# Designs tried in a protein design run: designed miniproteins, single chains, continued (5). Part 13

Each design is a single chain, and the fold is of that chain. pLDDT is the mean over its residues in the fold that is shown.

## One batch from the design tools (miniprotein)

Design m16443
Fold by ESMFold2-Fast:
Structure m16443 (fold): chain A 56 residues (1-56)
Amino acid sequence: GPAERREAARYTAEQLRKIGDGIDAGLAHGRELVAAGVDREAALAEGLELGAALAA
């Protein structure tokens, strides 16, 4: 019903927000690691791991 659609939309919006926040945090962390002289491949892997953990 309308209440179930509203709950589903709210849940979807919340999940998308978490994913967005995770992406932003992962990118920021990866950039900080590269600036600190960490290898680009290692920085990418760590950024992706942080982003995935925060999006979960």
Scores: mean pLDDT 79

Design m16444
Fold by ESMFold2-Fast:
Structure m16444 (fold): chain A 62 residues (1-62)
Amino acid sequence: MKTVIQAEAEATVRMLPYAVDLALGEMSEAEARAGMLAVLRETAERYPEAREALERAAAELE
């Protein structure tokens, strides 16, 4: 549904700074992973219909 697509898009955009900082060596892998996981969890709380998809994405980070 539209809500799931919106939640995934918002999570992706909010995670991008962590991925960029990790790639540039400005952030440790542990810090980037923690930040990205926090974004996914926060987005799942705001969009419960997208929770399953976002939890799957979080599992891929580990």
Scores: mean pLDDT 78

Design m16445
Fold by ESMFold2-Fast:
Structure m16445 (fold): chain A 59 residues (1-59)
Amino acid sequence: VSTEQAVADVKRVVEEWGDPELAERTIRVVEQAAKDGLIDPELASRIVEALREVAEKLK
């Protein structure tokens, strides 16, 4: 699975939620997973950037 596809899938799900607080919580979970070595740091960074953009738009 490509990094771009994973980022797009996460962004779509979070946009569907329509909840900026939940989007921010998801960012924290992804950041923690990267720190724990469960996810590639580059992939985590891209997901976090996409989620921050979604959270901003939902405000």
Scores: mean pLDDT 77

Design m16446
Fold by ESMFold2-Fast:
Structure m16446 (fold): chain A 55 residues (1-55)
Amino acid sequence: SMEAERREAAREFGRTVGERYGLSEEQIEKLAEWLEENPDASAAEIKKKVEELKK
């Protein structure tokens, strides 16, 4: 389904970004969930979310 594909893509993208910024597995999962909810997020918005998760 499109929903499953969207979730999978968000998880893969979240892991790629999270690993680049040194996020933990738990933080990567939170980023992936946020990306699934915000599929049109800009690079700046993603960076801000990564910074929030690192606190």
Scores: mean pLDDT 79

Design m16447
Fold by ESMFold2-Fast:
Structure m16447 (fold): chain A 117 residues (1-117)
Amino acid sequence: MVKLVESGGGTFAEGSSVTLSAKVSGVDFSKSLLGWYRQREGELLEFVASITSEGKKYYAEEVKGRAEISVDYEKQTLYLKLSNLKKEDTAVYYAMVANFVDGPVFAFGEGTKVTVV
């Protein structure tokens, strides 16, 4: 069974940085599409960043230049660093995994809340 456990949320000052992490299990990390989504209060779930099994990274325009997605394959951990935090970055952040090759897997974690003050 696939599981994603996010951590690193909390309350942060505007202009600071946060690093979110997600421990992923039950899938081959090296063959998976991994990413981060967020949901602001009263808004739809939105894409933030992804990294392909080939290491190619994609970012939403709203976070481009402020976000860095990375993977530690040894630790089976996905990271998102958001720099120069804005009040609009206040959201619940969800890690996502998708694997289309070894049987279709689509999963989100339960989320971690980031509040920017």
Scores: mean pLDDT 86

Design m16448
Fold by ESMFold2-Fast:
Structure m16448 (fold): chain A 83 residues (1-83)
Amino acid sequence: MTPEEYKKRLEEAGYTVEDKSVPKGDPEEFEKVLAAVYKALLEALIEGTVSLEDIPKEYREEVVQLIIEAVKKGKKITVDLEF
C-alpha cells in the first residue's frame, strides 16, 4: 500500500491525528504528524493488522526502531520479521 492509502485506512480504523489536514509550510508540525502515523503503524503491527513488508522501505527503519524501543520499555511485541 502507498503511505496515503495506509493513512486513509488508519483514519477509517480510528487511528487519526485530530487535525487531519497536512500543515502548510511548517516542517515541525509535519514531523509531529509523521510521529503520530508511526505510532499508529506500530499499534497496527502489534495487533497484526499489517505486516512489516506492507510498509514502504523509506519508513521501515523508523518503524523497526520504534519496535526496538517498545521492547526495551517492557512491551511484549510479536512481529514476524520473515523476509
Scores: mean pLDDT 57

Design m16449
Fold by ESMFold2-Fast:
Structure m16449 (fold): chain A 90 residues (1-90)
Amino acid sequence: DEKKKEIEKLVEELIEALRNNDWEKAKELLLKISKEYPDVLPQDREVQENIATAVNLLEKLGIPKNMFLEPEVAKRLAEELKKLYPNLKK
């Protein structure tokens, strides 16, 4: 599915942004995924769950969407997202 491949690409870019501590780009990608793919639940349930997990993790950690993550937190989140999307390119 081309839609799923595009979502996987956006998640890969999100992981890369988090590894580089580029929180503004990571926030932009999260908002883009949630806005442009609201119907992923019926066709790509796993992607929706992964986005919800990332959002819940950020909320649990009390991280505002407008601040940079500390390198260790960003790295940990990137590794968790990579585990949820094992087919993404390194």
Scores: mean pLDDT 55

Design m16450
Fold by ESMFold2-Fast:
Structure m16450 (fold): chain A 75 residues (1-75)
Amino acid sequence: SMLEKALKLIDEARQANVEETQKLTREVVELVIEMGPSPESDAVLNEMAIAASQSNTERRKVLMEGMVEAVRALR
């Protein structure tokens, strides 16, 4: 499912370098937009926020910027 794919990409982003986190975060944002406003996209956005809180400063910035873009796109 798109939800399972997005959650897996977020988990991969947690351990990635900044460049890879940017690529993975972009894929997650695209999946959230494709899912549209739903409980599933809300779960992905919540997981992005948790991952950001658990990341170093550079990765956190990437994850947070992606989350903001996805939230804006769902409005």
Scores: mean pLDDT 86

Design m16451
Fold by ESMFold2-Fast:
Structure m16451 (fold): chain A 111 residues (1-111)
Amino acid sequence: SLLEKALELLKKALEALKKGDVRTAALLLAEALELLARALLETTEDVPAAIARILRAIGDILDVELHPERVTVEKVVELAREVIELAEKLGDEEVVAAAREVLEAAEKLLK
């Protein structure tokens, strides 16, 4: 399922952050966000809003891949918060928990 794939990406993002690989963590978070937005599209009546979230996530993936030098820990925090918000809307407690671990790890790097 899209949620199972997103969960796997979040676990990999946490491991990347633990190794200081901020770029890989941001890419994996943006990819997870795209999968979660696609899962939202399957269940929502607000199709335009779900499509806008998918396009935004694709834009984040492209920004990380085309401009890796501009990837920051603050961007990882931003993406992790968006993943938490979307996972909460989908009601997936495992994805929420995994995304919160990524957020906590990223916030520790900012302190």
Scores: mean pLDDT 88

Design m16452
Fold by ESMFold2-Fast:
Structure m16452 (fold): chain A 77 residues (1-77)
Amino acid sequence: MSEEEIKEKVKEIVEALEKGDEEKAKELVRELAESLGVKLSEEETEELVLVIKTLKDAGASIDEISKILVSQIERLK
C-alpha cells in the first residue's frame, strides 16, 4: 500500500469517528493492518482506534496520525 493510500484510509477512519461510527472505524483499521501484513486482535484494534481518536481530538493532522498508526501496526510484526 502506498503512503497516499494509507493517508486516504486514515482520513476515512477519522471521518467514521467524527460520525460516531466506531464499528466502521474498527473495520477500516483492521483493513489497513491486513494490507500491512498484520492481523489485529479485537483488543489491538480497539487500542488503535482509541489512539486515533485521541490524536484527532488533540488536533493532529492526517499525516501525523498516519505515521503514528503505521508505526504502531509495524511494532506488532
Scores: mean pLDDT 83

Design m16453
Fold by ESMFold2-Fast:
Structure m16453 (fold): chain A 72 residues (1-72)
Amino acid sequence: MKFRVTTEEPVDPGKAELAIKAAVGDDAKVRVLSPTEIEVEVETDDPEAAKQAIKRAVEGLGVKVKSVEELE
């Protein structure tokens, strides 16, 4: 499953990648497209649980998440 995360405030790319991988697994592919836009690819049987985990991980960095969209 692919997810696009958009934040209202810039995030540090390295911290975002580390936080997301800690939440959904080290095998997840995290691609930082811009300071406010991150793409995450993870194998999951529960897309809603994965979206919630990703959102919480990014919010844990002290930034507001604008949206988390399921792409594929």
Scores: mean pLDDT 81

Design m16454
Fold by ESMFold2-Fast:
Structure m16454 (fold): chain A 62 residues (1-62)
Amino acid sequence: ELEKLEKELEELLSKLPEEKQEEILLNIGKKEYELGVKEKLSEEEARILALKYGIEEAKKEL
């Protein structure tokens, strides 16, 4: 699942301006930190949920 989500995110980000790519990647990192450190999810679960969040954010910017 992780590999598929990363590929989907990369494809969506490639369609956006560099400035928006950077913003979404930063927000993914913040979400992953929040889920993993503050909410105590596993690293894999936090990454999956953060990637799903980033994919939805990228779709809204298209």
Scores: mean pLDDT 79

Design m16455
Fold by ESMFold2-Fast:
Structure m16455 (fold): chain A 58 residues (1-58)
Amino acid sequence: SNIQKKLLEFYEKNKDKLDEIVEELRKAVEQGDPRARFELARLKEAKIVYEYEKKKKE
């Protein structure tokens, strides 16, 4: 819950840059960087939570 709130805030604050960051992380994952895998998973979770919250609010 608390971590999800922090991820959601990060997503809102950096939404303009998130698509670029996600793409760079995807490439790093494909090249075998395990740290990028964890960061990508966190950003994907934040996006899912953000979209879910928008659906609930609307």
Scores: mean pLDDT 73

Design m16456
Fold by ESMFold2-Fast:
Structure m16456 (fold): chain A 78 residues (1-78)
Amino acid sequence: SELEEALKRAREALEEARAAGDREAEAQALAAIGAGYALLGKYEEARRYLREAGELLGVPEEHVERQFELWKKEAEKL
């Protein structure tokens, strides 16, 4: 499925970013994995990945929670 392919690519990107020590790319890959879990209805996993991504980029927790609520609302429309 399109979502499974996207999650596979995001996980591959995460491994590449970690191997390269690229913190920004690592955070981007973590956020992509989180979005994928939200689309699967796995909101606790989605929140953990989004929080980890936000921490790497120094994003305030309030911004992370707002993004998570937006993802949750969009997933409910599918």
Scores: mean pLDDT 81

Design m16457
Fold by ESMFold2-Fast:
Parts: C-alpha cells; sequence; structure tokens
Structure m16457 (fold): chain A 58 residues (1-58)
C-alpha cells in the first residue's frame, strides 16, 4: 500500500540523516575507517530507495 511505502521511505530518510551526522563526525576526527564504513551503509540505503522507486514505476 502507499502508506506502507511512505513509512519505508521515511525510515530510509531517517537512516540517511543519522548516517550523514556520523559521516561528518568521522570526517572531523580524521577516522578514515569509520568514514568508509558509513559511506558503504549510505550506499546500501540509497540502493534500497532506488529499488522502491523502480517498483513504484513498474
Amino acid sequence: SMEELQRKIDELHRRLDELSRKTEEAAAQGDREKLLEYIQEEGRVVLELIGLLIDMKS
């Protein structure tokens, strides 16, 4: 349903917002390992969003 889809999108946006804050913190600390880890997680969340958008168009 559209409501379930919207809830998933909202949750993914919340995860991206949290990862954005963690990425900024890791960058400020010069923590390259954490920075790469968070970027990898952001990529996964973005792919989930793309999948939902493709499903909506199909």
Scores: mean pLDDT 84

Design m16458
Fold by ESMFold2-Fast:
Formats: C-alpha cells, sequence, structure tokens
Structure m16458 (fold): chain A 59 residues (1-59)
C-alpha cells in the first residue's frame, strides 16, 4: 500500500499525505466529494482521483 502510494504520488505530482487525505475524505464524506476535491484543488482528472482515493483508503 505505502509503496503504491509513493509511486502514484510521483506519477500524479502530489504527496503521499495528499493521497492519504483523499482516502479519508472519501470514507468520511463519500467518494464523489473526494473526487470533486481532487479535481478542483489537486488538478487531477476523474480517473487519477479515483486511483488516488483507492490507494488512500488502503493507507
Amino acid sequence: ARKEAEELAKKLGVSVKQIESLGKLAKDMGEEVAIQYAERDLGLSREEAEEAIEIGKKL
């Protein structure tokens, strides 16, 4: 999980902490809210946001 998060973070140009925060946001407020945040504040596409959330939930 952590190694996957580190690789994804480098690919997306974000931090591992941001990926972890997206996973927590998805658990607390729902996946669509986390996707919207990732697109708006992190500049990720919907598919990139979905990948980051999936990995973040495993951290």
Scores: mean pLDDT 82

Design m16459
Fold by ESMFold2-Fast:
Structure m16459 (fold): chain A 107 residues (1-107)
Amino acid sequence: SREALTAEILAAVDEAFKLVIDRAESENDIATAINAWSLRTQFTRHVEELAPQLTEAELREVLARVREAVKRIEELIKKGASPRELLEALSRAMLEIRRHMEAMVAA
């Protein structure tokens, strides 16, 4: 169902931001942790607004893109990326995903 796919997208978003927040907290980077929480809140709102307007196939595409972002953040962590670098990479990925959702709604 669309509701189940939306819940999976939100869970994957939470996983991506948790990776950044946990890294920031482990390095006592409070500013990056706060910024990550803010960005998570904003992106969650965008998903909740746009997801009801998408088909199940489009939601599966969004879910795949969010899961790719999670894997990318995990790889950057393994390479020793800073919390700030992780947040910048995640912010860029989330912006691209949001724009893709907006384009699908407009089509």
Scores: mean pLDDT 90

Design m16460
Fold by ESMFold2-Fast:
Order: structure tokens, then C-alpha cells, then sequence
Structure m16460 (fold): chain A 72 residues (1-72)
């Protein structure tokens, strides 16, 4: 299993989480207290993780915003 965390502004993080939940319903959206950013946490196979990264990249490109990606 691959664990991914995507860091993005709250509205963008929510959009990423909604799209990634189509791959994995267990995908979590975590608010960072005192920050306008949120974390989207995904767990899945390497294949699904690659697709989750593609989704986050597509959303980031459309919004013109950088999304941080952490792989565990």
C-alpha cells in the first residue's frame, strides 16, 4: 500500500479529495488549524496512488496553484 498526502488551499484540497474518493472512499480531508491549507490523505495500491497523483496534478494545473505531495 502507498500512502499519499496532498497539501493545498482548503477549497482546492476539498476538490482533490472529492475526485480521489472515486478511487478510494476512505480518502480523508484534514484541516490544518490556523492555516488556509488542508491535507488530503490517500491510501491504496501503487496503481491507484499514481492515478490519485494524476488527479491532484490536473486540479493544480487548472487552478494555477502548487500542490505539495508527500509519499510514505
Amino acid sequence: MVRLEFSAPGELAREIAEKIRELDPGTRLLDIPGSDSSIVRFEGSAERAARAEEIAEEVAKEAGVLVGVRRE
Scores: mean pLDDT 82

Design m16461
Fold by ESMFold2-Fast:
Structure m16461 (fold): chain A 63 residues (1-63)
Amino acid sequence: SLLEELRELADKNDGLISTGELRELLRKEGYSDDEITRALSEAGVGGYPVISLGEAETVVEHL
């Protein structure tokens, strides 16, 4: 599941996820770059290079 993939990304870096890795994961799941950029902005993390697992889950809620 997408949530399990997010947890695996976070486990590599002590609960942190690169927004670049998150974007790649969401593209593979079938989301457009415009949808991903909007979700990041709505979650309040659009300018952040690295985010928490909780912030990444919030991004997914805005898709």
Scores: mean pLDDT 84

Design m16462
Fold by ESMFold2-Fast:
Structure m16462 (fold): chain A 56 residues (1-56)
Amino acid sequence: SAADEARAAAVAAARGKDAEAANRMGTLGSIQLGQAGASPEEIQAAGREIAAAGGG
C-alpha cells in the first residue's frame, strides 16, 4: 500500500543518519503516511521505526 511504501522509504532514508536527520525523516514520513490514509496508531509506530533506524 502507499502507506507501507512511505514507511519503508522513510526507514531506508533514515538509515545511517544521526538522530536529528532521523527525526526529520520521521516528520516527513508522518505527513506522507497521513496523506496515504494511515491511522494515528500507524503513523506513531512508523515514527518510532524511522527514529530507531537512523538515530540508534
Scores: mean pLDDT 71

Design m16463
Fold by ESMFold2-Fast:
Structure m16463 (fold): chain A 55 residues (1-55)
Amino acid sequence: SREELIRELREEARRLRELAEELREKDPFLAKVFELAAGASEVVVERIEERLREE
């Protein structure tokens, strides 16, 4: 289901953010990459949600 995919994407985005915070002290470079990836995932989710809400 599309809704299940959105939920999985949201959970992955949150996990990526948590990983970025943990990696900030260990590897600031990777932390930034993960932050960017989380942001990109959030944008994708928002666009999918907008398309689903069109009614």
Scores: mean pLDDT 80

Design m16464
Fold by ESMFold2-Fast:
Structure m16464 (fold): chain A 81 residues (1-81)
Amino acid sequence: SEEAQKKLKEAEEIFAGASGLEELTEAALLVYEAYLLRDQKLSVPEANRRVEELKREMEADAAKRRELIQWAARYLSEKRG
C-alpha cells in the first residue's frame, strides 16, 4: 500500500531525528497504522479506528507508550534489508 509506505517513511524520519517521548509515540502510532494496512490488510477507515483506540489506551499509561515505541523500532528495523 502506498499509504502504508508513506507512513513508514514519515515514522523513520521522526525516529532518526527525535528523542522526545511525545514525538516518538506519534511515530510509533504511524508504524502501527502502516502495520494494520500492509500486514493485517485492513481498510484505511478501520486502521484509523484501531489507531484511535490504541491512542486512548496509551494516554493513561506511559509504560504502554514505551512498549509501543520499542515494538515500532523493531518493526522498522526488520523491514530494512
Scores: mean pLDDT 82

Design m16465
Fold by ESMFold2-Fast:
Structure m16465 (fold): chain A 92 residues (1-92)
Amino acid sequence: SVFDEIKRKALLLAVTGELYVLRRQAERAGDAELAAFLDETLDKVAEYLKQKDYDKALEVIEETARWIQRNWPELADRARAILADVEAAREI
């Protein structure tokens, strides 16, 4: 339905916002590697959103969250929250 599409887009936008917050926190903490990784991810997400390819945008976000869990264990809880939001967006 149109309402389900709106809900999915809203969740996708919220999750993308969470990645922007993480990127800003990485810059402030001086974590250049995490900041660069998130920049690359956000550029890919922005391109898919421009193409209205929400499935590919969610796929990139999911891969990013899983990579964060493996390489930044201190962010594991935040990565899990992002993965839960991705799952919720797919189930709508």
Scores: mean pLDDT 85

Design m16466
Fold by ESMFold2-Fast:
Structure m16466 (fold): chain A 83 residues (1-83)
Amino acid sequence: APRATVTVVLELRPGKGAEAAELARRAAASADEVRVEVEGTRLTVTIVADTEERALAAAGAVLNALLEAGLVEDVLDVRVRVE
């Protein structure tokens, strides 16, 4: 089956890594697979779904939730891959 992966890389406010990671996992719960990694103030969210539309919808939910919560300093990258 076709597989879509969206990778979102964010710069977080200092000390917000754990809160942002938990919120990102909840926001991306509609995806088939979600991996969340925190390194210092950098958050990487990898979202996998069976369609590009589902992967992008989950990525949009993550971005919206984190921005509304005031946890994000900058959006560094958003990458889409379809296999």
Scores: mean pLDDT 85

Design m16467
Fold by ESMFold2-Fast:
Order: structure tokens, then C-alpha cells, then sequence
Structure m16467 (fold): chain A 58 residues (1-58)
């Protein structure tokens, strides 16, 4: 259902916001490492999400 896609988007946004807040609570040195890993994970998730969206739309 289209509603499921919307829930996934909202869940991703909430996860993204919570991760940012969590990273902000870390020390500067740990933030650098966590930020790099977070960005890589976020990019991979976005790519997979877009691929699934395209497949579900077709």
C-alpha cells in the first residue's frame, strides 16, 4: 500500500533526526568517526530505498 511507503519515509526521517541528535551528544573526536559512518550508511540506505521505490512503482 502507498501508506506503507509513507511510513517508511517518516521512519527514515525520524531515524535520521535521532541519529543526528545522538551524534551531537558524542565527543568531537567520536563525532568525526560517527558522522562518516552515518553518512555512508545513510547513502547506502537511500540508494536501496530509491531502488525499491522504483521497483514497487513499476
Amino acid sequence: LLEEKQKLVEEFKKWYAEQKERIASLTPEEQAVARKEFLEDAQKRTDEFNEKLLELSK
Scores: mean pLDDT 75

Design m16469
Fold by ESMFold2-Fast:
Structure m16469 (fold): chain A 81 residues (1-81)
Amino acid sequence: SADAIIDRLESEGEAMVTMIKRGQDVEEMLSALQYSRDRSLAELTKLGASPADIARAQQIADDYLARAQEAAAAQRQQRLS
């Protein structure tokens, strides 16, 4: 269902942000998050989800991508290159 796809998107977003904060590879986690977003939107479209559900999923994905980018920037600053 659309709700199950959106719930998975939220769960994956939280996991990716947490993994970046814990020092996991930033590029790998950002790529995984982007893949999760693209896959979830494609699945919603294939299921004929409402425009409202698609918009909700896109907003959730955008919010998690922003949080992941912030966590990634913080991790880069910690490396003291």
Scores: mean pLDDT 82

Design m16471
Fold by ESMFold2-Fast:
Structure m16471 (fold): chain A 59 residues (1-59)
Amino acid sequence: MERQVREALEELERAVRENLGIPREEAERMRREVESGKLDPVEVEIEVAMARLKKHLGL
């Protein structure tokens, strides 16, 4: 697996553990789509970054 894919999936898993508002089922869906090449790992990184921003802003 490419480093970017692995890093994105590790950040996704961390976001779920930190309760940043990404449901486990959604994270598993994103993981499968990235592993099958249907989802760009950059999209996962954006989703995690947005979740962190929402948490930081209290949304």
Scores: mean pLDDT 78

Design m16472
Fold by ESMFold2-Fast:
Formats: sequence, structure tokens, C-alpha cells
Structure m16472 (fold): chain A 74 residues (1-74)
Amino acid sequence: ALDRDAALATLERLLAQGQQLAAQGNNDLAIQVYQTTIRQADRAAARFAADPEVVARLRALRDQGRANLAKVQA
């Protein structure tokens, strides 16, 4: 579905944005973007719960967001 692909693309874009902010030393904004990415991934996983392949991809993006958040907060 188009909305599924849009959700995945949005989360990938948010992860890239967070990584760019962290690379620029803007850790406070990077933290906010990663937290938003995690929340949006969890909401999308609930929305697309009937599609295990999409849920797996969303969980991978969520876990990447959590890992990146932990690195910025260290």
C-alpha cells in the first residue's frame, strides 16, 4: 500500500536527519528526532500489525533509532 511505503520512507528520512544533526554536533535536536522516529515506528508497527514483513522493517528502524539515541546520549 502507498501509505505503508510512505511510513517507511518517512522513518528512513527521520533517521537520516537525526544522523546529520548528530554529525553537526546538534545533539539536542538529534535526540528529539530519534525520539520522534521511535514513537512513529511504534505507531506504524501497531497500524500495520497484520503485515509481519512491514512490522519487521519498522522494528529494525525503531531499533536503529534507539541505538543512535543511546550513542548521542553517551
Scores: mean pLDDT 86

Design m16474
Fold by ESMFold2-Fast:
Structure m16474 (fold): chain A 109 residues (1-109)
Amino acid sequence: NKGAEVKEFLEKIAGRELTDEEIQLMKDYLLNYYKSDKAPIPNIKTEDGQVLILKLLGLLGKESDNEFDEKALEAFKKLDKDGDGSLDFLDINGDGYITAEEFDEMLNT
């Protein structure tokens, strides 16, 4: 259940349960982020991946002062089955990219 895995990830980085409205806000943000034909899957080892996580934390009211949260990193690693720093569960095709349409399908409630 990819939608449940996304919710679990977001709740772990938030350190609390999220409301449906907060989850929808984060989904909308991620869909806008991935609105290009293909977007790279967030990789925690890259600056872009860390910035994405910090922006998601900012949407939840957490301070985003360019510090990467260790708990967010641990939550990410638990979802990163291969340990390569990418979110493999977001990659439906296994090509290292997702489209906005693929991401919307995954997050569809």
Scores: mean pLDDT 56

Design m16475
Fold by ESMFold2-Fast:
Structure m16475 (fold): chain A 89 residues (1-89)
Amino acid sequence: SISFTPGDFINVLNDPSVKLIILMPPGWEKYVVSVDENNRVLEYYDIGGGVLSDILLRYSPESFISKPLIPVYVPKSKEEAEKIKKELF
């Protein structure tokens, strides 16, 4: 697939091996990265031109907000996002 889908993100949220989801901010790589408890990259998704927050809001806002088992982290700056990418990749 040339673009990330809402179904792809729901599959990540349902994977018990995923311990953290990192959403890269707009204006950078636009990746969704899933990691285990050792910060090992399990999957990464290029969300293309889409904004993942809009995808989450459109398809399952309550499921993503109320999902207690997998934290979602958004880097606070482009510099933090670049540091995270260098540590994971």
Scores: mean pLDDT 55

Design m16476
Fold by ESMFold2-Fast:
Structure m16476 (fold): chain A 64 residues (1-64)
Amino acid sequence: ISEEEILEALALMALGVAKLLVSQGKVEEAREFFLEMLERLRKKGASEEIIKEAKERFEKILAE
């Protein structure tokens, strides 16, 4: 399994947690959590493509 695949899986897990927080009305907490996780992913070497896709999916969660 590649490092890129592991980072992509971590991004999906972070999105799942953020979605749960949004569903509980904790939108600000979800934003703070997600931004912190994105920074950690970048520090671990996540590609800009993974970061961009994660951001796009998070914006869709907020728009629902």
Scores: mean pLDDT 81

Design m16477
Fold by ESMFold2-Fast:
Structure m16477 (fold): chain A 65 residues (1-65)
Amino acid sequence: MEREEGRRLGEELVEQYRNKTELAPEEQERLEKEMEEIKEKKKEALEAALEKIREAVEAEAAAKA
């Protein structure tokens, strides 16, 4: 029981570091949510969406920088 809590805390720490060094929490949440919705619809669409999302993230990052 406690073993899973320890693993979950470890994962949370990793995500905290990732959020500090990469995307803002709101942007990261939006990206993950968008990917999950697309994945539920179609697998082939997920591959196309991933490419589109990567391009959109690049454009947004460049625009915000």
Scores: mean pLDDT 64

Design m16478
Fold by ESMFold2-Fast:
Structure m16478 (fold): chain A 64 residues (1-64)
Amino acid sequence: AGEKVTVTVLTDGGALSRDGVALPKGTVLEGTLLEELPDGFLLLRDTETGELYLVDKSKAEVKR
C-alpha cells in the first residue's frame, strides 16, 4: 500500500535512479510513493517499469 503520485522533475538530477543515474529536467514519473525520507527526499516506485527513484522535493513537483 502506497500513495499514487505524479512527479515532474524541475531541474536535472531532481530525481535519481537506484543506480545513481540523474533524470533530466522535464521527466514525468508516475508511481507509488513508498517512503518520505529525511531532508526532503521521496522514495518512488515507477508504475510502468517498477524501478526505484530517489526524488528531491526541492527540485521536483509532486502531485497526489
Scores: mean pLDDT 80

Design m16479
Fold by ESMFold2-Fast:
Structure m16479 (fold): chain A 88 residues (1-88)
Amino acid sequence: SMKEELIRKMAELAKERFGLSEEVARALAEAVLLAAEAAEALAAGDYERALALLDRLRELARKALDPETYAALEAELERLRAELRAAL
């Protein structure tokens, strides 16, 4: 329930930021949330889980998104990962 609300909120932001349709924005929001979960695992030192989540994220995004949207997501994911590493 709370996770579903977070996905909706993120999808709304993605629609505003990238001008995406509802369906694509929701898929992007789910992928970004999965990336955030992977980043939390990295910060906790659970590298095995983090790598598995990142692999799943890339597979999901590649299947669900067009190449331009996938590239934008990949860039944002790398930015989040870099910020978390800098905070260590």
Scores: mean pLDDT 73

